# Designed miniproteins, single chains, continued (5): the designs that were tried, part 55

Each design is a single chain, and the fold is of that chain. pLDDT is the mean over its residues in the fold that is shown.

## One batch from the design tools (miniprotein)

Design m18020
Fold by ESMFold2-Fast:
Structure m18020 (fold): chain A 78 residues (1-78)
Amino acid sequence: MIDKAVEELRKKLSPLLTPEQVDAAADAVREAIEQLKTKPLDEVIRELSARLSEIVPPEALTQAAVFAANKIIEVADA
């Protein structure tokens, strides 16, 4: 379920990001999961990474992008 994947992502991001950044990143991931219905996985991950770069500080971006990409892949494979 999308809600469960997003909740797990929020828990992984909470030590790295402010609550506002966690909320914005969670919203970006929800939108990316919806885009999986119409777009290829690699395009969705690329677009999500671009959006995260606007939300997440540079020092946390690599880790946040990895966590988000892994959750998108899990949902796509389910």
Scores: mean pLDDT 80

Design m18021
Fold by ESMFold2-Fast:
Structure m18021 (fold): chain A 89 residues (1-89)
Amino acid sequence: MEELEKKLKEFEKEAEKLSPDEAAVAQVSAAGYAAVKAQYELGKEAAEIFYKKALEKREQASPEAQPKVDQILEDTEKALKEVEELVAA
């Protein structure tokens, strides 16, 4: 968990060099990836922490970036369900 948090924070700082819309898309993608990885390695509670971070980054997105961010969140939710079913088996 600490490694995922450190990598995500490092990525967030790197993404700050992008335009606001590009940064929002990149940060939501990174947080979504961290959520899926956390669910696979650590479980549902850890995944929810990273998914909430993705939702927070979505709120910072402009209306122009929201369709791309929403698509990433939909893909993330689908992946989280697939991982939950896989680790429950």
Scores: mean pLDDT 79

Design m18022
Fold by ESMFold2-Fast:
Structure m18022 (fold): chain A 60 residues (1-60)
Amino acid sequence: SEAEELYKQGKYEEAIELLEKEIKENPSAEKYALLADVLRAAGKYAEALEYLQKASEMKA
């Protein structure tokens, strides 16, 4: 996905923005997990934990 490509390029802000948009259109555990990974890489640990919880909840 474009968001994953942005993440690989280190463009964390753009990756976060794209993932938030994609999640609003069609949420999935995989998208929440990827957003959490990007947030963690950006140093946003509290937000990353929230999205990891959402990803886990969607798989329950």
Scores: mean pLDDT 82

Design m18023
Fold by ESMFold2-Fast:
Structure m18023 (fold): chain A 97 residues (1-97)
Amino acid sequence: SAAVEADARALEELGREIAKLVSKVDEEAAKKIEELTRRAVEALRAGDFEAARKAYKELAKVVDSVEIEDKELRRRLASLVAAAGLVLVAAEVNARL
């Protein structure tokens, strides 16, 4: 489905930006975010919304575990993580219609 591929690409781009921003303060956390992003994107392309949601929840936990003193960076990361969650919700809803 063209819609599923668009959602998968949006999630991949959001995950890449999250990992890039996190890499400035914690390289190990950034690598985990990259792996979890790949896992979520693969699950979404396969129509496995439960696996995609699980990978997203773990990604959000990794971001929350990083100590970030820069309030603007923290706010930007929160916005990107929220956007990724909305992509997954929209993809699951669209698949049920």
Scores: mean pLDDT 87

Design m18024
Fold by ESMFold2-Fast:
Structure m18024 (fold): chain A 67 residues (1-67)
Amino acid sequence: MKILLLAVGLSEEEAEEAKRRIEKKTGDEVELKLLDLSPEEALELAKKIEEETGIKTFVAVGERVAL
């Protein structure tokens, strides 16, 4: 089964680690998309993708304070 992971507020390194953890835990192929969106916009996009395509879509949000 193919899983889509939308990463917001994460570095490329952190997003790749999240992808790897999900792939290891589920055994499914994970497609990673790094997005410069708000968490709310990413969640709305994930819901729309899942509704339109049937692809199981998750959102990973970084809680890093950018100073």
Scores: mean pLDDT 75

Design m18025
Fold by ESMFold2-Fast:
Structure m18025 (fold): chain A 70 residues (1-70)
Amino acid sequence: MEKRIEELVEEARKRILEALKKAPTEADAQAEAGRIAAELFRRLLELVDRETAQLLVQRVVNEAYEEAEK
């Protein structure tokens, strides 16, 4: 269970980071990041409760944005 959650989180973080780095505009980057975050949230709801899923999604988005600013 935990390993699967970690894999989903890691994959989503990488996808959001790529979107933030490669998108032509800030609006396009945010739209794509939002889609990836929503998909991750939905998948996490199958494995964990809503509160945990929300915290994990927020962490992934924050980590990807931090990394993109480097």
Scores: mean pLDDT 81

Design m18026
Fold by ESMFold2-Fast:
Order: structure tokens, then C-alpha cells, then sequence
Structure m18026 (fold): chain A 74 residues (1-74)
């Protein structure tokens, strides 16, 4: 997770995305939520919803409002 955040802050969007994808595969709900935010910013609402839902399934219920927002944009 922290590797993805550090890459994002440094402006390395590709590295941030890869790090968050790997952390999400390891079951990190925060990484799934960060991926959702990245896709949301790119206008990929379908992918954003998918990752916010994954974050919720992993226990991050605070991602629910973001999932609703992404679904509304579909």
C-alpha cells in the first residue's frame, strides 16, 4: 500500500497503479479503494465501481459512498 501512495505522490501514476494492483491482489482493502479512485479520475466508472466493491468486500465499508457515486455515473 505505502509503495503505491509514495509513487502517486511522486507523480509516477503507472508505478502507483501497479503497486495498488499488487496490494489489492494480496487482499489490502485500502489499495482496492485507491485503485477505484484512480479509475474514477480517469472516467472509468465501471472499473472504479468494481474496485470500490472489492474494497467493501474486504471490510472497508467507508468505500460505500464512492461505490454509489461510481454507480450513479454509469
Amino acid sequence: LQEGVDAYVAGDLERAKEAFERATEQGDPEAAAFLGVLYLREGDYEKALEYFQKAIDLGLTQAEPLARYAKKKL
Scores: mean pLDDT 79

Design m18027
Fold by ESMFold2-Fast:
Structure m18027 (fold): chain A 58 residues (1-58)
Amino acid sequence: MEEKAREWLREYARRVIREWAKETGKTYSEEQIERAAERAVPELGAMSVRFGIKTLLE
């Protein structure tokens, strides 16, 4: 379960970041999005991914 949760967070973060970028009309490379998603797993978890995206991408 917990290992699955980590995998889920990575996938979730990637999806949320991509959706956010599309909604706001911002352009990010797929590499930037993937790096942000990887970073989100240990730092923000599911609870903060969407509103923490700027921190992850900065």
Scores: mean pLDDT 63

Design m18028
Fold by ESMFold2-Fast:
Structure m18028 (fold): chain A 55 residues (1-55)
Amino acid sequence: SEAKKQIEELKKEAEARGENASVGISTDADGVETASVVIKDEQGNAVKLESLELP
């Protein structure tokens, strides 16, 4: 799925920069899954936040 590819790309980019990527998945009452990706720099500052709907 496109969302999975985007998550993998974000993780690879963060790793290349020495940053930490955290992924959380939530499921709503209708079974729709949403992935939230937070990328933090070496200082622990959130530099990017993405929300991706999973098919």
Scores: mean pLDDT 74

Design m18029
Fold by ESMFold2-Fast:
Structure m18029 (fold): chain A 60 residues (1-60)
Amino acid sequence: DSERLREVYRRSTELYNKAKKAAENGDWESMDKYLKELGKVVGDDEAEDIRRQIDRDVKS
């Protein structure tokens, strides 16, 4: 169980960082792509919350 949770954490962190970097560069298409992959790992509701967080952070 711990190994699976660790792998999910690593994958979600990588996808989050890629989505955030894409958003910072104005590459909204790549951000959407990474957030779709993130939704497959953590679920669509959590991915949507992360999208809103990135939008707030980038537009600050």
Scores: mean pLDDT 80

Design m18030
Fold by ESMFold2-Fast:
Structure m18030 (fold): chain A 61 residues (1-61)
Amino acid sequence: KTYTKEEVLQILREAGVSDEKIARVEELLGDKETVTPEEILNILREAGVSKEEIYKVRLLL
């Protein structure tokens, strides 16, 4: 189960993650065409997304 960068950014918007943090996640995704759920969660932690926001994202994955 993998997600494109575009799908990840859309999920973050739906989960209510701030535009500033979404921009940081986009930077950390770099040139990756697809990512796994575990990779997404690791990137969210690195980007400083809160535990509550990560929980909301996890519900959409």
Scores: mean pLDDT 82

Design m18031
Fold by ESMFold2-Fast:
Structure m18031 (fold): chain A 73 residues (1-73)
Amino acid sequence: MEEAEKLKKEGEELFKKGDLDGAIKKYEEAIKLDPMDYLAWDKLAEVYKAKGDEEKAKEYHEKALEAARALAA
């Protein structure tokens, strides 16, 4: 969990710098460590939307909703 949080912070920093590909890589690594982290999925969707990939953004936003629902069960 701590490692996944570190990766999300690194992804957020890269996203703020405009390194969209770097941010994607860090959020994908965070998701591999914690697939139920709906915030990481939602951040990945946000980065793809910023990149202009609306199809990927929608896909990952749906994954975020799935993870959030799984945690609420």
Scores: mean pLDDT 82

Design m18032
Fold by ESMFold2-Fast:
Structure m18032 (fold): chain A 112 residues (1-112)
Amino acid sequence: SLDDALREAMAYGIALTIAEELGMPEEKIKELRQRIDDVIERAAALAPDPETGRRMAESAVEVGRQLGREIVRLAKEKNISLEEAADEFLKRYGADERTREVIREGVKLAKE
């Protein structure tokens, strides 16, 4: 569904930003960028209007990138794991269960 594609886009945005901030290998960054390109085009195909679908997915990626930056910041400030930082973020700001799943998936994807 479009909703699933947008959540996947957000998770990839989180993963890409974490991978970049931690200086992960270029091949990992390239793979995540390709997954982002693929999910943006999938969102275009699933939306009634392709331009709207692409824009929505790009926005979801950017929200994910902002979340990834905050998770890395918390991990560095507190000297804790990315998973512990994600849990601290979720406790501090709150989120529905599906948003929590997206954030956890993004952290997991960065570490694959």
Scores: mean pLDDT 86

Design m18033
Fold by ESMFold2-Fast:
Structure m18033 (fold): chain A 57 residues (1-57)
Amino acid sequence: VEEMAEIIVKYTKLPREEAERLAKAVVEGELPIEFLEDWLYALTGDKENAKAAYEAI
């Protein structure tokens, strides 16, 4: 969870609290990991950064 949140913050610049919320949802099975890139793009508006974060995880 913590490592995933740190990667999200590093590549997308989302607030840490939002990154931790997404990481927790993925780990707890509330958000399928396959949809994480799409969610990051929806939240940031940056497709390249969303893809980079997802690939780094």
Scores: mean pLDDT 77

Design m18034
Fold by ESMFold2-Fast:
Structure m18034 (fold): chain A 57 residues (1-57)
Amino acid sequence: MEKEAQELIEKGKEALEAGDYVTAGKYFAKAAEIGEGELKEEAERLLKESLRNYAKS
């Protein structure tokens, strides 16, 4: 689970850098669902960031 959550966060960050906020949000949401502790917090923060950027665009 931890390794899978970390991989999802990495894929989400790649999508976020590409400007694909919808795909980034999906990866971060899944990472937050299966992650724990600090990793879950990071995924939740990145999910909020993706949604904020989507709303601005």
Scores: mean pLDDT 79

Design m18035
Fold by ESMFold2-Fast:
Structure m18035 (fold): chain A 57 residues (1-57)
Amino acid sequence: NHQEARDFLQELAAKGKEELLKEVEEELVRIYTDESLSEAEKQQRVDEVIAKYRPQL
């Protein structure tokens, strides 16, 4: 995983956001395991996931 995604997951865990942590993990796994996506497309989707959930911290 990218460092930014890893740091975000650690922040969610530290703040006890278990439901959000699980949801973010599932979305990140789908992005990283999708072989139809380029590295640039994966990075864009990861950034979108972080932006979507960060306001809920």
Scores: mean pLDDT 80

Design m18036
Fold by ESMFold2-Fast:
Structure m18036 (fold): chain A 67 residues (1-67)
Amino acid sequence: LLSPNEQSALLYEALGELFKKKGLYEEAAELYEKAAELLEEVDPERAEELREKAEEARKLAEEQKKK
């Protein structure tokens, strides 16, 4: 059974993946960061993985802003 924080983190991660697939990289990065915050104390390794996904999404968002 997952804690409420773990369940919320899974939802934020899933939403982040969806937003990333839609090209909404800035929003995806925010969702991955929220998931990482929720997992920081419970699963620091998973939290770090989510922070890496957020960083990748932010780099993609920056690339989209260039004309």
Scores: mean pLDDT 81

Design m18037
Fold by ESMFold2-Fast:
Structure m18037 (fold): chain A 72 residues (1-72)
Amino acid sequence: MSVEEKEKEAEEYEEKGKKALEEGKYEEAIEYFQKAEDLYYELYKKTGNKEYLEKAIEASVNVLEAAVKKVT
């Protein structure tokens, strides 16, 4: 995938994760946020752009939020 295609896919997974979290679908939210994290981290490794690393960290925090909600 191009950088632009991968960025769009990561954004789509972020939005799907947020929607799943709002709907109480915590397992789905975890999976979507993990996919977004992986894609942003790959973008960071490929481009060296720290903004992608920041996005990957944000997605990682969202994974933790969903995981906490799943077990509580």
Scores: mean pLDDT 85

Design m18038
Fold by ESMFold2-Fast:
Structure m18038 (fold): chain A 71 residues (1-71)
Amino acid sequence: MKEVTIEDEDPAAVTDRMVALLREAVEKGLTEPMLIRARADGPDARFEAEARLELVDGKVVATFSGRIERV
C-alpha cells in the first residue's frame, strides 16, 4: 500500500492536489492500493480528508471521508 500525505495552510491547495492524485490514479491506473490523507488549517476553516483507492477486478474504487470545520 502507498500512503500520501498532503498538508497546506490553504484548503483549496490541498483539495487541488488531492483531485490531481485521484485523476492520475484513474487515468493511469493503480499498481497498488493507495491511501491519501489531506489536511489544511486555514484562517477561516480547518479541513481533513482521506481517500482510499483500491483495485477491484481491474477497476479503481475510491472511498472518501472528510471533515470541515469553520473557526
Scores: mean pLDDT 76

Design m18039
Fold by ESMFold2-Fast:
Structure m18039 (fold): chain A 66 residues (1-66)
Amino acid sequence: NEELARRAEELIDRAEEALRAGDLEEAERHLEEALALVEQIEDEETRAALIHRAGELMVEVERARA
């Protein structure tokens, strides 16, 4: 659970870095991987927080495309 959260956070951080570099495809790929890990987290509060953070970055990826 805690390890899954750490790995998901790591992927979200990599997605942020890819987004800053303008690599939207890489950012989206990392976010998809992070969400797959988050789905396995049983702690509702931790899962909700990570879904929220990943969702915000997905919105930013879409804005960067527009």
Scores: mean pLDDT 84

Design m18040
Fold by ESMFold2-Fast:
Structure m18040 (fold): chain A 65 residues (1-65)
Amino acid sequence: GAGSGAAAGAVGAQAAGGVVGRKAGEMLHDASIKEGGKPSPEAMREAALKGGLDEKAAEAAGVSA
């Protein structure tokens, strides 16, 4: 879709996403190793939730996995 008037919010979300993504990435990477190097999206989602991510953000991370 065409974005209009959301640039400032997108920049802020991207910065916050960087911090959250790094933390979530560490948790998901650790879970991946623990589960034998290839966890299911559900395991990734749970690891993200345990890492402190919101359910919606964790669901998106699981889908991306």
Scores: mean pLDDT 60

Design m18041
Fold by ESMFold2-Fast:
Structure m18041 (fold): chain A 76 residues (1-76)
Amino acid sequence: MAEEAAEEAGEEARRLALKLGFSEEEAERLGEEARRITLELIEQGVPPERAKAIAVTGVAIRAIGEKISKELGLPV
């Protein structure tokens, strides 16, 4: 079910954020974002498994980019 794929995406994104050194609050926000993106993609006709992969990957790329930008002092 779409909701199950979204919940899995949120949990994966949350765990990845914690491994990357984000706080629990930040990890929870990133997880919720991945969950929301997964649901939006499924509503647009993307298969649940692919939607989950896209959402988790997108959130991970964004999180890494924000962390690198802060370390380099870039305004993003």
Scores: mean pLDDT 79

Design m18042
Fold by ESMFold2-Fast:
Structure m18042 (fold): chain A 59 residues (1-59)
Amino acid sequence: MIPGLSELERRAYNLMKARGLSPEEVVEELTREGIPEAQARKSVRAAVAKLKDYEEKVK
């Protein structure tokens, strides 16, 4: 679990980790749910950056 995620960042994180979706697939899923593409891309990018930082610290 990565602390400090916004609601959209947490949704993106769950789609990537629980369902194994790529960042682009997560953007598509969020935009299908009615989230603007720019916000979806921003949230996915932030979630990916936070996930990478977290994984590097726990490796």
Scores: mean pLDDT 75

Design m18043
Fold by ESMFold2-Fast:
Structure m18043 (fold): chain A 58 residues (1-58)
Amino acid sequence: MEELIERVRKRAREAGLTDEEIDELISFAKKLLEQGFPEEVVLEIVDRRIAELRARRA
């Protein structure tokens, strides 16, 4: 889990998300893992979420 969280944090930082957005994204990823999603699927969902957040910012 720690390795996945660090990967999520790195991807969010590289995408230019704020610290608050990064924390929310990490919480979201942890919830997906708790629901039984595989790590690879969680990373795909996270990448999509990052893209959506970037697209919504003016």
Scores: mean pLDDT 79

Design m18045
Fold by ESMFold2-Fast:
Structure m18045 (fold): chain A 90 residues (1-90)
Amino acid sequence: NAELVKQDAENAIKAGPEDLKLADEIYERAKQLGNDELAERVEKVREGLQKAIADIEANKDDPEKAFDAVVDYTLLQMELALEKRILDEL
């Protein structure tokens, strides 16, 4: 369903700045705690989120490619949430 993919893509673009900010906040806190492994994982998630957002924007008129980028974005959001939970338990 191309309309649902478009809606999910638009939602990802809107959420992008907040998710990137959250990744930056988690990274800074992980570094303050000396947890370099968590910081490295979050940096990779941030890079992945930026790439997925760029791919969504580049493929606005290609629902199949937009769908792949939206899936990538969603998986990275789940990884970011997991890393936040790990940090919150420290």
Scores: mean pLDDT 86

Design m18046
Fold by ESMFold2-Fast:
Structure m18046 (fold): chain A 55 residues (1-55)
Amino acid sequence: SEKTEKLQEIIEEAIKENLSDEELRERLRKAGFSDNEIDSALEGRKDKREELEKE
């Protein structure tokens, strides 16, 4: 649960800072997330970015 919360926080910060997918991957790796978790985070980022652009 704490890891999931931190993951969402990093994704939201990356969207707000307009970070590239590669920069987001690097931040998540440094935070101790696995490649599988990072791939899921990138998918979530795409959904959130699209939501923000529509709203």
Scores: mean pLDDT 72

Design m18047
Fold by ESMFold2-Fast:
Formats: C-alpha cells, sequence, structure tokens
Structure m18047 (fold): chain A 58 residues (1-58)
C-alpha cells in the first residue's frame, strides 16, 4: 500500500545518503522504486510542477 511504499522509499533514501550517494542518484533510485510500487513516475510529477510554476511566472 501507499504507507508501505513510502516507508520503503524513506529507508532507501536514508541508506543511500549514509553511503554518500549523490542527490541525483538518490532521486533516480527512489523514482524507480516509486514507479515499481505505485505505478507512477516522480519525474512526471516534477515536470508537471515545473510547468505550472513557469506558467504562473508568465
Amino acid sequence: GLVEAGREIGRLVRELRAQGASEEEIIRRTNELAERRLGISAPDLETLERKMVRRLLE
């Protein structure tokens, strides 16, 4: 479920940061897990949000 997926993502983020992973690597790995567990793409959500912000600034 969503709660368990969030918990797994949180654990992965903590593990990667503890290993000295870059922010780029953390984002990539967590997006892969989110897509696998929830069937959604975090990059798609980020892209949508950036598009909305750009539109508001115009």
Scores: mean pLDDT 66

Design m18048
Fold by ESMFold2-Fast:
Structure m18048 (fold): chain A 82 residues (1-82)
Amino acid sequence: MAELRQKAANYFAAGGVLLAAADWYEKQGKFDEAIEAYRDAAELFRKSAELDEQAGDTENVARSRKFAEEAEKKAIELEKKK
């Protein structure tokens, strides 16, 4: 399943970029932008996990799900600051 693995890796990488952007927005006090970026990152990590699951890559599924959960928790924490 080379195509599924490539798509999963691409979604994970995109999620990581948004996670870094969200952290930057948070440190700049741009909480609305940070929340949106954390939520978008979580969605990309979930999509990566779905594709890894289809490819039978159980370790990468666990990794991607953990990253999605942490990103979602960050968005929830920042909503409390608004």
Scores: mean pLDDT 85

Design m18049
Fold by ESMFold2-Fast:
Structure m18049 (fold): chain A 78 residues (1-78)
Amino acid sequence: THLEKAEQYEAEGKRAAALGDYRTAGDYYEKAGIHYYKAGDYEKAAESFRSAANAYRLAGDEEKADRAEKKAEEYAKK
């Protein structure tokens, strides 16, 4: 299901972040957010995109961070 996929990607993002691979962590958190959104869990979708934004900032990718933050704000309003 989309929820199972979201939880898997969230776990992979946390693992990547623990290893200092922040760009990969951001990519996984984005995938988690998309699947949480498809599952109708807008709160977790917003949280996942916020985690992606934080990870991308740690990776030095401000453009991806800003895009992810914008998605988090959009989904938080649902």
Scores: mean pLDDT 87

Design m18050
Fold by ESMFold2-Fast:
Structure m18050 (fold): chain A 58 residues (1-58)
Amino acid sequence: KEKDVREVFEEAWRLSQDLPLPEQLRVVQEAVKQAELVREGKISLDQALAALREEAER
């Protein structure tokens, strides 16, 4: 679970590198929400990563 939480934040950091600061903050906020859901076992890592990619594409 710690590795899954770390992967969520690492993917969020990677996705945010090419985005303006306001969009970076949105991706980071989504990463916090998704990481909590993964940590609680409510969603899978794949679902969390998909949600982050969707947020980054907005």
Scores: mean pLDDT 78

Design m18051
Fold by ESMFold2-Fast:
Structure m18051 (fold): chain A 78 residues (1-78)
Amino acid sequence: SYLEEFRRSAEEIKRLAPEAEPLLEEAIRHAEEGDYETAKRLVEEAGLVAVLANPEKAAEVGRATRRAIEALDRAEEA
């Protein structure tokens, strides 16, 4: 499912950047409630926090963040 794809991407971001965990947990909660717009905003904020805290991992964080947002977009359209 798109939510499983989203959760996998969120877990990858948390693994790369623990600093982003609170925002990602909030994003998961909103996504489970069907609030995909708020979830996407929180994922974007989490990605920025992750890159700021771990600039050496910016490319990997960027890819995981993109996958998370794409999964939420597909869930919203379904």
Scores: mean pLDDT 87

Design m18053
Fold by ESMFold2-Fast:
Structure m18053 (fold): chain A 55 residues (1-55)
Amino acid sequence: ARPELIARLEATRDILEDQIEKAKAEGSSQKDIDLLEQGLRNTDAMIASALARSA
């Protein structure tokens, strides 16, 4: 396992989730929200890949 890498990716996910919530609360454009959600999906895929390599 690479706990430091996973922890960093999880921190990035948490930041993106917070930014998405703020963007929605502030009435940001759907395009901006979609870009943030795409970033979150990419980060989740990286976490899943890192975990799969550790299993």
Scores: mean pLDDT 80

Design m18054
Fold by ESMFold2-Fast:
Structure m18054 (fold): chain A 60 residues (1-60)
Amino acid sequence: LVGSKVEVLEDYEAKTPEELSVKAGETGTVVEVVDDENVKVKFDDGREGIVPKSNLAVLS
């Protein structure tokens, strides 16, 4: 999963400062697995933060 390309499937609003608010259709790369449900993603726009895996599709 680290190094995988991902796409946001559903809008997500950050609940903590470590989380990132994202919109469906945004793409990025997983840089870290935080836990069983959360990953840290670096998005193509340069933003980086924690997003729930359930909101993401793995592309590669």
Scores: mean pLDDT 79

Design m18055
Fold by ESMFold2-Fast:
Structure m18055 (fold): chain A 86 residues (1-86)
Amino acid sequence: AFWEGAEALAAKDYETAIAHFEEAVAAGDPRAAMAQEGLGVAYFKLGDYEKAIAALEAAARTARARGDERLEASARQQLEKVKAAA
């Protein structure tokens, strides 16, 4: 689920990326924070800023809970970009 979402995101197939990342989050994948960041990027590319913000805030919280400082910082940086564009 996560890797299929990442491949779809790279292909700019944002709707397919969202479906796979939502599946990864729901399944409790160890990459859930990365999947939530992917959701934020995909929603941002589709212009759904509300969902992009929610997903990136979730990514930052999940990363912090797991001690992933790099991913928390990445999610927060993406969040700033979305808020600046909204």
Scores: mean pLDDT 82

Design m18056
Fold by ESMFold2-Fast:
Structure m18056 (fold): chain A 89 residues (1-89)
Amino acid sequence: PADLVEERRRLREELDQALVDLIRENSKSQEEFDAALQRYQDNLPLVEAARQAGLERLTKEVGEEEALRLEIESLEAQIKVVEEMRKER
C-alpha cells in the first residue's frame, strides 16, 4: 500500500507544520518562538519513535493496510484539533 504510506507521510508533515504555525501564532516575541520551536524539535525524535512503534504494533494486530488507514484517520483528527486551536474557536 505505497499510496497509504505516502498519505501518512504527507499528513505527518502537515501536522508538524500546523504545530509549528500554532507555536508561531502563540509566541509574543522571536525569543519566545525560538525557545518553543527548540523544545518542539528536541521532542520530535521521541514523538517520531512513538509514532513508528505504534504503527508497528498496529501492523502486527490488524495488518499493514488497516494499520495505515487507522494512522491516517488519527492524523487527520489531530490536524483538525490543531486547526481549531489556531482559529481560537
Scores: mean pLDDT 80

Design m18057
Fold by ESMFold2-Fast:
Structure m18057 (fold): chain A 58 residues (1-58)
Amino acid sequence: MEIEKLKKEIEELKRRIEELRRRMEEDPISATADAVEIRFLERKIEELKKKLEELEKK
C-alpha cells in the first residue's frame, strides 16, 4: 500500500526531471535554473527512496 504510493511519487518526479532536462537542451540560459529544479526534485526522490528502503527493510 504505502510502497505503491512511494513508487508512484518517484515515477512522477522522474518524469518531471526528464522534462526539465529537455528544456535545458533547448535553452542554455535557462539551464542553470532547470538544474536547480532538477537538484530539488532529486532530493525529493532520495527521500522517497529512503522511505521505500525502510519499509522494505527485512
Scores: mean pLDDT 78

Design m18058
Fold by ESMFold2-Fast:
Structure m18058 (fold): chain A 62 residues (1-62)
Amino acid sequence: SDGAEAARAGAAAMEALAAAGQGRGWYSVGHSGFLEAKEAGDEEGARLGREAGERGAQVAGL
């Protein structure tokens, strides 16, 4: 969906910021977003947040 494509574009932009020295913070933000969306019952948001968190973890070397 367009929303998922926008989320992936955002994740790519955050990956560039993480490469500039904020990788750990990006992972934390993605993981927090996943948890908040999951608690709110937003399954699509939870999925996107989880994927962003996993990608952030890879970039951060976690």
Scores: mean pLDDT 61

